# Ledger of designs, part 80: designed miniproteins, single chains, continued (4)

Each design is a single chain, and the fold is of that chain. pLDDT is the mean over its residues in the fold that is shown.

## One batch from the design tools (miniprotein)

Design m14956
Fold by ESMFold2-Fast:
Structure m14956 (fold): chain A 100 residues (1-100)
Amino acid sequence: SRIEEALRLVARAIAEQFLAVVEEKAAAINPLLKPASAEEVRERRELIEEEAERFRETFGDEEIAEELRRRLLELLEKYPNITAEQLREIMEEARFTAYA
């Protein structure tokens, strides 16, 4: 097996686990909470861009990093009530779980 292929499989597994934890935590937030403001939407997007860049720097896989960014943005459209602070906490927990 090639080392590059093994590293890509590890990166994929970590990205999928990270996304699964984020969605689980997002879905647990009370749906009766008000949607995030336009400013919070901007801040949430910035956090997602920072996470995708961190992933890119850690694993060197541009395609998986871009997929992670896109899928995180899609999750925020599905769960519009998540604040920037809540997203930061969720992503920190997801990182701890996925990278463990």
Scores: mean pLDDT 82

Design m14957
Fold by ESMFold2-Fast:
Structure m14957 (fold): chain A 73 residues (1-73)
Amino acid sequence: SEMERTKLLFRALALIESARYIVKTSKDEEKKKKAEELAKKGQAVIDDLKAGAPVSDIQARIDALQKELEEVE
């Protein structure tokens, strides 16, 4: 479903934005480093989504990255 793919794209973009915000605003160098890695992984998810990766694979990857983001915040 194109609507499902679009929702996943927006979820990935929101995750990248949150990670980039941590990079910009955090005083903790370890949090910055983890957030930079999350932004990079989020971009890879978007690239794979655009390349036609299955929705189920993209959902699992975004869910894992969201959990990792919560552990950084």
Scores: mean pLDDT 87

Design m14958
Fold by ESMFold2-Fast:
Structure m14958 (fold): chain A 65 residues (1-65)
Amino acid sequence: MKEFEEGKKKAAAGDLEEAIALYEKAIEKDPNFAEAYRNKAAVLLRMGDVAGALEYGKKAAELEL
């Protein structure tokens, strides 16, 4: 998914807010895309949003079960 790949590139470049927006678009296209939730959680953690990171990380884990 192009949005997911672009999101990873933005996260690597430090464009964390743009990375989140791209991961959200990936989730909108495929709500069961566990890896997009996981990567969004990782970016939220890097931004200091521990609560958000835990929430989206949990969603990713539930989708992978």
Scores: mean pLDDT 85

Design m14959
Fold by ESMFold2-Fast:
Structure m14959 (fold): chain A 66 residues (1-66)
Amino acid sequence: MSAEEQVAWYEAAIARSPDDANAWHGLGVALAELGRLEEAAAYYRRSLALDPNDERARAQLAKLEA
């Protein structure tokens, strides 16, 4: 899937299950691939609020805030 296709897919997943931390994480990754880094950081923070043990989301957020 392209990054744009991933954004659409994860947005649909979040619409069905807004408490799905993996969907918020995936949306953050897709947005980072598109260069939308501020939005990616916001969605990584949302994913971590739902699943604070997601070490990959934490590492990606740290890179964007460095």
Scores: mean pLDDT 81

Design m14960
Fold by ESMFold2-Fast:
Structure m14960 (fold): chain A 99 residues (1-99)
Amino acid sequence: MKVIEKEVEVDSLGDAYRLAGELARKLKPGDKLIIKAKINTVNPATGTSNPNLEVRIEIEVLEPGKVKVKITVLKSDSPAFAPGTTAEFEVDVDTLIDM
């Protein structure tokens, strides 16, 4: 049983999920991965970054290629979801990478 923690900066939540999936593919059942992701949305025309979304993605490997994902919003300027919002789901690693 192994626990890996990483902090990353990414341009989208989808990029965070892809990175998490690629790392999870290298793990065994019972291993855990925790990613703290700072999400920067950059407008290419203005160069403005909005680094105000932070999430924690907790991944537990259940079976080869199958993971349980828990996402928690740590910081958000979006009214769509507040800090402390949590979601859990089970997904295949390949599906997580394709997000």
Scores: mean pLDDT 74

Design m14961
Fold by ESMFold2-Fast:
Order: C-alpha cells, then structure tokens, then sequence
Structure m14961 (fold): chain A 95 residues (1-95)
C-alpha cells in the first residue's frame, strides 16, 4: 500500500542518518521496522544488511544478503545475485 511504502521510506531515511552517525543499533531497529512494512523490497534489504554488518551481526547480515540475492535472481539479474551471494559467504566466515 502507498501508506506502507511512505512509512518505510521515512524509516529508511532515519536509518541512513543513524548509520552515518555511527548509531548502528538504532539503524538496525529502523531498517527492521521498514522490512516489516515492505518485506523483500530490495532497497530495504540492502539497508538492513548494511546495518547488521556495521553492528557486527554478521550472521543476520549474511541472511539478509542471501534474501537480497534471491530477489535479484528472481528478477533475472544474475550478476547482482552472484555479487550478494559472495558477500553473504564472506560474512559467514566472519561469524
């Protein structure tokens, strides 16, 4: 719905600000709420994965990057799918 999309965009903006300020736990919370509103949205998944990675939650970051990779694969973008699959694999080695 348009209202969910708008609320998620606002949350993503606040989350990006939190990331820039080094407030990674707050960024995670804001992107998790955006994910709840727009599950599977590539922009939300990308932000959430970065927030988990910056917060040091490499296991959750890897899971979200794998979901993002699957969305690109479903869309026929094999190059981006492989890029995020590789990024998830690298993060699993840090967890």
Amino acid sequence: SDERAWEAIELMGEADKALKEGNYDEAVKLFEEAYRLLPGDPFVLHGLAIAYEKAGDYEKAAEVYEELAQRFRDAGNTSLAEYYEKKAEELKKKA
Scores: mean pLDDT 89

Design m14962
Fold by ESMFold2-Fast:
Structure m14962 (fold): chain A 74 residues (1-74)
Amino acid sequence: MEELKKAAEELMAQLPAAVAEAERLGGPEEAARLREAVEALYEAAKAGDVEGALEAARRIGEAQRALAARYEAA
């Protein structure tokens, strides 16, 4: 669990840069989706909710795929 907390903290530290890039590629709604998913991961890790953390990680992957599709469509 501590390793998951550390990974979540590192993601949170990089969140502003990641969100700025997401907004540049897919706009503010896609950026909000990424931010929401990373924040959910951080909260789940902090609470020791392994299932919630895994679900949040899945949502991060979905947000990244959506941004890639938007970039290719543009």
Scores: mean pLDDT 73

Design m14963
Fold by ESMFold2-Fast:
Structure m14963 (fold): chain A 55 residues (1-55)
Amino acid sequence: SAADRAGGRAADRAGVRALLAGQSREEANKASIEAGKAAGSPEAGRRAGDNLLAT
């Protein structure tokens, strides 16, 4: 859905920002999950965070 896409984009952006700021992949995963929740798609946030940890 549009909300899932928006949540996924917000989550990806937050994760990348955390990594660029020198945070660990685990911190980036947390940032992605929180951003996804804030954007209205907790599931998209979890998926983006999982991708950061796995890849």
Scores: mean pLDDT 75

Design m14964
Fold by ESMFold2-Fast:
Structure m14964 (fold): chain A 55 residues (1-55)
Amino acid sequence: SLEAQIAAAQARLDELLAHLSPVQRAAAQHELRHLLAQGWSADEAVDYIVSNIEK
């Protein structure tokens, strides 16, 4: 289901960004929702966010 795919993407993103501050993780989650609303796939959105977050 779409809801399950979104939940899985949110969980994966939180795990991948566990080393960042809560503020940065919240911003990443907000961007994930925005990209999904724009028609991005969950995998593409997560990969984009991880690649473009300050490391």
Scores: mean pLDDT 81

Design m14965
Fold by ESMFold2-Fast:
Structure m14965 (fold): chain A 91 residues (1-91)
Amino acid sequence: ELDKKIEELLRQQAEELRAAIERGELSEEEKKAAREVLAALEAGLEALVELYKQRMMEVLGKTEEEVEEILKKAAEKAEKAGALKLAEALR
């Protein structure tokens, strides 16, 4: 059930983000970031997780090992919350 709710939330987030881009409320930098997030949301959980990993490494200067540790802890929390598909995508 929680996995289904997460998929629905991702779909709703994608719709909202597309609407925000269409309204022209975002700067050029924000539009670029928003389009990357929108593409990942539309491609599914695995693509969204991959974008998150890339952003942590490129923007926050995290190493691959640091990112893996963060995502592993996130996967444990997701599994405990019953979000099994999200936990699998984070691994």
Scores: mean pLDDT 72

Design m14966
Fold by ESMFold2-Fast:
Structure m14966 (fold): chain A 73 residues (1-73)
Amino acid sequence: MSTEEIEARLEAALAAGDLAAATAAIRELMAAHPEKRAYLAGLAERGLALIAAGVPMSPELRLALEAALEAAA
């Protein structure tokens, strides 16, 4: 599966609010680019810390950060 196909599935999952589908798509992306796993996990942790601090963000962005953290775990 191409990166473009994985990204399209991720966008569809995020639009649907489907954490499991979003996590699966991110895992496939990480499998294609394993060097990015630690970076994406760190980014997700920082994003969740900002949510905990009360920084407003879209539900879609929040779901993306949660999916990235789950995928990297």
Scores: mean pLDDT 75

Design m14967
Fold by ESMFold2-Fast:
Structure m14967 (fold): chain A 64 residues (1-64)
Amino acid sequence: SPEARLRFERGRAALAAGDLAGAEREFRAAIAADPNFAEAHGALAFALERSGRPAEAAEEYRLA
């Protein structure tokens, strides 16, 4: 969806800026708009792992 794509791009921009909390928020919003958005699940998993949350990252990688 257009909303999922916009949120995903904002999440990527937040990651590039080192804003892990902002990236998580935007990737979760992308997933809320499109639950089957595999790329957003993978990106969220990466952000979670970098935030020291590997168990949550593993669940998101499973959905990617």
Scores: mean pLDDT 88

Design m14969
Fold by ESMFold2-Fast:
Structure m14969 (fold): chain A 76 residues (1-76)
Amino acid sequence: MKEIEELKKNLENEENRKKLAELYYEKGLEYEKEGKLDEALEYYEKALKIDPKFKKALEAEIEVSVKVLEEAVAKV
């Protein structure tokens, strides 16, 4: 994605880091909509590594982690 590549060039800029975190968060939401919970978690984790204070990504990561655990428990 052009946006991610441009933002990666200037990660020292806080605004660019925030935009990159938002893009990873949006990708996580897309995977969550597709039921790909593991991939959604990976993208939420990437967003949080870029911006640890990103509340939306943190909340989404927690909710998806709970769903993954529920799925794992239901199979036992």
Scores: mean pLDDT 76

Design m14970
Fold by ESMFold2-Fast:
Structure m14970 (fold): chain A 87 residues (1-87)
Amino acid sequence: MARELLEKGIEALKKGDYEKAIEYFDQAIEVLRPAVEAGDPEALRLASEAYTLKGIAYEMLGDKEKAEEYFKKSQELAERYRALVDA
């Protein structure tokens, strides 16, 4: 489900439908939330990807502040993922 939502969001992003892309990425993040909270490495990786894509969508909409916020969230999740796989 989360991967399917990410793919739909990426399709919307490619079409320039940035608001629709953000909605799909938000849905993916919510689906992933319990697994992210449990420290599931794959969920951390997918959530990091979703936040990066959400940041790109906000950047394309001209909302640089929100884009930076989501890029930071993506980086935090990516660092958590790397700590688990490189231990």
Scores: mean pLDDT 86

Design m14971
Fold by ESMFold2-Fast:
Structure m14971 (fold): chain A 66 residues (1-66)
Amino acid sequence: MRENFRRLADEIVEEAKATGNEEKYKEVESYVQKALDALDAGDYQTAIDYFFKAVKIVKEAEKEKA
């Protein structure tokens, strides 16, 4: 389970990096770290919430890049 979330986190971060927007990349890194911290605390609901927030930032950065 922890490995699955780590893989998801890595994928989200790579997508954020691919946008070329450093500010949005830092925001995604922050949300991913909060998600991993929640996962470590056993709060899976909070971890999932932060992962969804990171994904939304990636999508926003992709639209802004255009």
Scores: mean pLDDT 77

Design m14972
Fold by ESMFold2-Fast:
Structure m14972 (fold): chain A 89 residues (1-89)
Amino acid sequence: SSLIEVAEKLIKRAEELKEEAEELLEEEENELAKKAIELAEEAIELAEEAIRYAEEGDDIKAIGLLLRAIGLLLDAERLIKKAKEELEK
C-alpha cells in the first residue's frame, strides 16, 4: 500500500527530527527543541494510526491523518532550525 509506505517514511523522518532535537538539548536547555520533540512524537502517533486505517481500507481517514502528520513535521523542522540559530548566537 502506497499510504503505508508514506506513513513509514513519515515515521522515519519524525524519528530523525526527534534525534536532532534531542542532540540540541544535550548542548543547552531549549524550549523550541523540546516542542519539536513533542510535535515529532505526535506525528509518529498519527502516522501509526494512519497505517491502521489504511490496513482496514479506510484510505480517506488514513490520508487525513498523514496530512496532519506532515503539518506537524514541517512545524518541528521550523522549530529545530530556530533552535539551531538561537544556539549559534
Scores: mean pLDDT 88

Design m14973
Fold by ESMFold2-Fast:
Structure m14973 (fold): chain A 93 residues (1-93)
Amino acid sequence: MAREIEPDDPLLLTFDGMNYLNRGDYEKALELFEKALERAPDHPFALIGKALVYEKMGKYEEALKYAKRAVELSPDNSFARAVLEEIEKKYKE
C-alpha cells in the first residue's frame, strides 16, 4: 500500500487536539478538532475531542450534543461513553 501521509490527517489532527486540550489550550484544541471534522465530519474521536473542549469551557449543552453524536456513531466505543457520562455529571451538578 502506498504511504500517503497528509499533515491534515483527521487522526493526527485529533491527537494534536487532545495534546492541546491536556495543556489547557482550548482554542487551539478546538481549531484542530474542527479541522479534523472538516476532513471527516463523522470522525468519532474528533467529535469526542470537541465535546471535551466545550466541557472544559463550561459549554455543557454543546459538549452534550457532540458527545451524544460520538456515542451514536460508535455505541461500542467505551471512551465516547465515558466522556458522555462525565459531561452528563457536570451538566447535572
Scores: mean pLDDT 77

Design m14974
Fold by ESMFold2-Fast:
Structure m14974 (fold): chain A 73 residues (1-73)
Amino acid sequence: YKLSEEQRKALEEAGVDIEEAEEIINENYEEWLKRLEETAKKEGITYSEKERELNILLEALGLLAGREAEEKA
């Protein structure tokens, strides 16, 4: 998985480490995608590609925020 130029710029403006974000996404992409597909199947809905990308990005941002909190604790 590779972030688009626009996604990279948005994350950089938010103060997020793009390299770490891409690494976390690559490590967890299949697991997050599977959970998202299981949720869609259970709820009887279909996510667009943009909605899937957004959900994966939010999961990565959540993990990064958690790691930063642990470092400061």
Scores: mean pLDDT 72

Design m14975
Fold by ESMFold2-Fast:
Structure m14975 (fold): chain A 86 residues (1-86)
Amino acid sequence: SKLSEELIEKLLKEAEEKAKEAIELAKKGEFEKAEKIIEELLKKGEELIELGKKNRNGELIRLGQKIKEIAEKTKKEVEKIKKEQE
């Protein structure tokens, strides 16, 4: 019931790629699309934390926390880009 290291690495890489996509969309002025990706990442992180709590799986909790951290950092970068375009 522990996640494989390979699965954790894959899910983190997918979150980082989505974060990069959101930043590139924000640079193009597509803020609605960027914000949607950030919301989806935040929701995924929360869902993994809740699943980890339900299953007493600390690896799922840590994975969800890391995905939320990626999403929160991405949100700050998108907000910064938005201010630069104002």
Scores: mean pLDDT 86

Design m14976
Fold by ESMFold2-Fast:
Structure m14976 (fold): chain A 65 residues (1-65)
Amino acid sequence: MSLSELIKKLAKETDPEERKKLVEEIAKKLNLSEEQTKELIEKVLSLEEPTEEKIVEILREVVKK
């Protein structure tokens, strides 16, 4: 599955466990560290209204570290 497809699926997913799994798949695809992966999971799961735009913004912030 492409990165864009994973982000799109994550934005539409309502189950917290499936959302966590999708975030882990995105992190693996981007070769993120374990620390970056944890930060990404926490930030994405704290979003009350996850849009594709907000997910991409969080990814940019996490990748900078």
Scores: mean pLDDT 78

Design m14977
Fold by ESMFold2-Fast:
Structure m14977 (fold): chain A 92 residues (1-92)
Amino acid sequence: SREAERGAKEAARALERRGGVAEARVEGPTVTVTARGLSVPGMFGALAGAVAAQAEGAEASVEVKGDTVTVTARGASPEIAARGARAVARGS
């Protein structure tokens, strides 16, 4: 939906505030945000933010590979997944 895509883009922009570049994708009940160039504090913030995704009704995982952080949020709807991804990203 448009709302889910908007939420996913807001999550990407939140990660970009750490000086990196980010892209977001909505795939059914799953939102994936990939960010590159995040600082180490930004990566720890994303991990802490995974707990905040539970308050939105989403399950979130954060994976770090080199300079790349991937946030995957899953919810009962694309809109809930997008809110979860945004909560994780704002934690970074």
Scores: mean pLDDT 72

Design m14978
Fold by ESMFold2-Fast:
Parts: C-alpha cells; structure tokens; sequence
Structure m14978 (fold): chain A 68 residues (1-68)
C-alpha cells in the first residue's frame, strides 16, 4: 500500500528534511515546491513508512498530513 503525504516546513529546513526523508526505506518520490517562507514537500511512500516520514518533518519544525 502506497500513500501520499503533504508536508509544510520552513524553507530553511527544506534541504535537511529532504535529505533525511530520502534515507527512509519505502520512500518512492519526493517533490519540493517553495511557497514564500515555507516549502511544500510531497512524498510518495509505503504506508508502513509514513509515520517515519511524518516524524522527520515534525522534528524539523514542520507539519505533515496523509492525503490518500
């Protein structure tokens, strides 16, 4: 099972968040869209790995929600 996550992080944290998420097994795609002082990060990930992605985002001052 695959889910899509949307994360919103401070722009200054975006590179660190992407680097940390890319090391999580089960992450399939990462897309980054800068939006002013924040970055919107879209992650396609195996459902079992979604909590790990969310924890990384939250540790870097962001929020993450499962879309589907």
Amino acid sequence: DIVNLKAVVPLAQADAVVAAISKIPGVLKIAVVPEGDTAHIYVTVEKSAAPAVKAVVEAHGGTAEVLE
Scores: mean pLDDT 83

Design m14979
Fold by ESMFold2-Fast:
Structure m14979 (fold): chain A 76 residues (1-76)
Amino acid sequence: SRNEALLERARRLAEISKELYELAKAGKMETEGAIQLMEKHLDQMKAIRSKLTGKYQEEVEALIEEVEKLIEELKK
């Protein structure tokens, strides 16, 4: 379904953002560059969330919160 496809896209964006976080933590990528890409993915996830309802929206909200926490950790 469209909702499942949108949820899967949000999951992929969250997974890529986690990979960016790990690369920055390992010193394999500049922290500022990783944050910029993660914030771009976060904006895309928020756009996906606005198109969903119910449990699908709730799951994307949880993924957004996870990515936001990783961005905050990189800013420390």
Scores: mean pLDDT 90

Design m14980
Fold by ESMFold2-Fast:
Structure m14980 (fold): chain A 69 residues (1-69)
Amino acid sequence: KEEEELKERLRELLKSKGSEEEIEAFIEGHTLEELRLLLRAFEGERIPDEEERERIAAELRPAAEALQA
């Protein structure tokens, strides 16, 4: 399932950034669309649309703060 694959990739990517509980809360706190954008950004994938890049950057800042808290 696309949703499960996306969440699993995020768990692997974030496993060094926090506890399993914090990572699960982070994932559950975001929509599928938000998680998709975050995954692309974390993987360093080039985002061709400048507007979309700005939106991802705005989403990453509060998400990074929440994960560190």
Scores: mean pLDDT 65

Design m14981
Fold by ESMFold2-Fast:
Structure m14981 (fold): chain A 68 residues (1-68)
Amino acid sequence: MSPEEVLAELREEIEKIREEARSPQEAIERLMELWGRWVERLADDPETLDRVGVVVDEVLRELEEQLR
């Protein structure tokens, strides 16, 4: 899977979380579960994992702002 394909799949999964989650707390929990799955899947591809981490961190910041 290319980095572009990984990021496309990640964005689809994040959008699903945003649509299905009933609260920012639930969305954060689901996002952290998603991150854990990608860490395992990309154990041998740290460069792509770093790119995934940037996207996850951006979404996490947005959700944390909603908790204020």
Scores: mean pLDDT 82

Design m14982
Fold by ESMFold2-Fast:
Structure m14982 (fold): chain A 89 residues (1-89)
Amino acid sequence: MEAELEEFYRRLDELTEREIERIRELAEQTGALELGERAIELLRRRAELLKELAEALAAGDEERAARLREELARVGEELERLLEEIEKA
């Protein structure tokens, strides 16, 4: 389980870094630099929440997992909105 969590963290960090690079490029192309910076911060927040969710699930902490899913849903909604604004800028 620990080794599986470490592999999950590694892959999540790789995916998050690639998403951050894409957002930087998009923000530079559209001039939406402030929106890009906010989206990058939300991407990092999402990655941390996903790591915490994986830990909560591994520990069988259903209450913590439920709270983390609620936070992830809110962060995901805000991120999606910001990405749409960056693309339209």
Scores: mean pLDDT 83

Design m14983
Fold by ESMFold2-Fast:
Structure m14983 (fold): chain A 90 residues (1-90)
Amino acid sequence: KIEEAKKLLKEIDELTRESEAKRDAKYAQEAVNEAIEKAKKVLGDNPGVSLAVKEAEELLKRDPSFGTNLFAMKLLRSAVENAIKELEKE
């Protein structure tokens, strides 16, 4: 559980780095969609992660710009990091 969540956090950080390096809105959108799907599979039962996924999906429907995709990625990262802290207390 904790190891899978930590791996997800590292994958989100890598997707964010690659998106920033490429500066391509389409690539960033594909990266965010991948992060959303992985977050749903690993931490779908976590309320904070579930909320962040919904917020990210709504933001991307309104504005698929590069900046919005990066902001959505940061929302997901924050939720995953908080979920890891919760798991470490168990």
Scores: mean pLDDT 79

Design m14984
Fold by ESMFold2-Fast:
Structure m14984 (fold): chain A 73 residues (1-73)
Amino acid sequence: RSRALEGTKLGFRSIAYSVEGKEVEALVLLGESYFLNGDYDRAIAYYQRALALDPSNQRARDNLARTQAAKAA
């Protein structure tokens, strides 16, 4: 877990310079598509991927929370 956090930090730095935020938006849209199909596990995975690239992305955070709540309901 500690190594995963450190790896995420280094990977995020490299990816952030490459994608200029566009991949984050694509991952959020993919997550929303899976959410609409009821595939909450896949939606969660895509939102978590988006947050790994941009932890400050409020849309990804909100959609992740919403999808987790929908899965628990």
Scores: mean pLDDT 71

Design m14985
Fold by ESMFold2-Fast:
Structure m14985 (fold): chain A 81 residues (1-81)
Amino acid sequence: LLARARALVAEARELRARLDAALAAGDLPAALETLLRLNELQAELAALADEAGTPEMRALLEEVARMLDEAARRLADALAA
């Protein structure tokens, strides 16, 4: 469980970098696709965290949830501009 969770967090970090590049380029479709994938990773990690019930898994879930919240806010700001 923990190894899979760490892999999901690593993918989320890569997606965050891709979101930054997409927003800098004004590529809103790419930014949206990245946000949707982050949402999928958060859902998978939430299921693993519920199964494991450990503080370590909870911390990883909180990290991805924070990344998703930041990504959604940045995309909303870009769309409002």
Scores: mean pLDDT 80

Design m14986
Fold by ESMFold2-Fast:
Structure m14986 (fold): chain A 68 residues (1-68)
Amino acid sequence: AEAHYNLGNALSALGRHAEAAEAYRRAIELKPDFAEAHNNLGLALQALGRDAEALKAFRRAAELRAAA
């Protein structure tokens, strides 16, 4: 989970937002309660103009943080 999250962060820093989103989704598959991965997926989707999907990711991150 953390390795895929770190890969997503590196790809995002390079402006490779679509690949970053895939890496974050993989992190979420391995750890569904990974709030930071959901949040960063939202940021990557927002950079790609996928605002509706970004909003869903941000909501999930907020829910996970509130439940913790």
Scores: mean pLDDT 83

Design m14987
Fold by ESMFold2-Fast:
Structure m14987 (fold): chain A 58 residues (1-58)
Amino acid sequence: SNDEIFAEALKQAHALIKQGRYQDAIAYVREVARKNPELRERLEEVIRLLELLKKLAE
């Protein structure tokens, strides 16, 4: 389901963020959004939050 795809995307992004791999997390979520247009708006908001988190992570 779309909810399962969304949940898995968040899980994988979180795993990458835990490794300090912010750009990889952003790129991964962008690819999921590209492949899943029904989730695009929700995943674009996640991407915006990841970009903000990357800027604040110091």
Scores: mean pLDDT 87

Design m14988
Fold by ESMFold2-Fast:
Structure m14988 (fold): chain A 68 residues (1-68)
Amino acid sequence: MEYTPAFLRSALSLLDADGDGYVSAEKFKAVARDLGLRLSDEELEELIKLGDKDGDGRINYRALVEAW
């Protein structure tokens, strides 16, 4: 299976109940692991830090997956 940023965005949008373009860091980690992405825990934390510019634990996954 090919996991693209667009596919990850689609998976995360299903977990984005508020439709605001954000998900929690825990949901982001869970989706990335469930999709079998070849990301280490360190790489996941780096992506979370890039998406969590406010430091509030909410990831702007739309901007993050486009930058990835």
Scores: mean pLDDT 69

Design m14990
Fold by ESMFold2-Fast:
Structure m14990 (fold): chain A 79 residues (1-79)
Amino acid sequence: ALEEARRLAEEADRLAEEAGEAARAGRYEEAARLLEEAARLARRAAEAAEPVDPELAEALRRGAERAEELAKKLAELAK
């Protein structure tokens, strides 16, 4: 459970880094899409962490919410 949560969180972090690179290059639609995917993985990581580490699960859920908010803002910049 915790190893699975870490794997999902690491993948979410990787996608967030790719989103940052896309945003720096002006590819805001791609950056928004990558952040939406990162948020989905972070929520899955939170579900995996919940029975073992509820504080980590809450932190992962908050991270997902922030990624979703940023994705929305980047999608608006792409219009």
Scores: mean pLDDT 85

Design m14991
Fold by ESMFold2-Fast:
Structure m14991 (fold): chain A 105 residues (1-105)
Amino acid sequence: MVKLTQPASLSGSVGSTVTITATSDSGDIKEARWFKQKPGKEKELLIKNNSTLAKGVSSRFSASVSGNTATLTISNLQAEDAATYYVQATNDEGTGWGAGTTLTI
């Protein structure tokens, strides 16, 4: 099973840029997805296929994958971006989830 490590918490300021990095302990990432979850809400898909923005998602979100590392970048931070962000990654060993990064603004 893919084990993904992401930071537990991160802080940012309105108008700044933050980067969340997740690392696979079980080899290179074939496909990564990123999700946003607010308390009491379902996980919202932000990014699919490593870097493809999901429909209806702000262009302030971008992502990339390089080797065993998946990265989510949020530019021009808004107060509404305060949420928990989760990575899901797939490789030859299967699919795994990161534990989530709580972003405070």
Scores: mean pLDDT 85

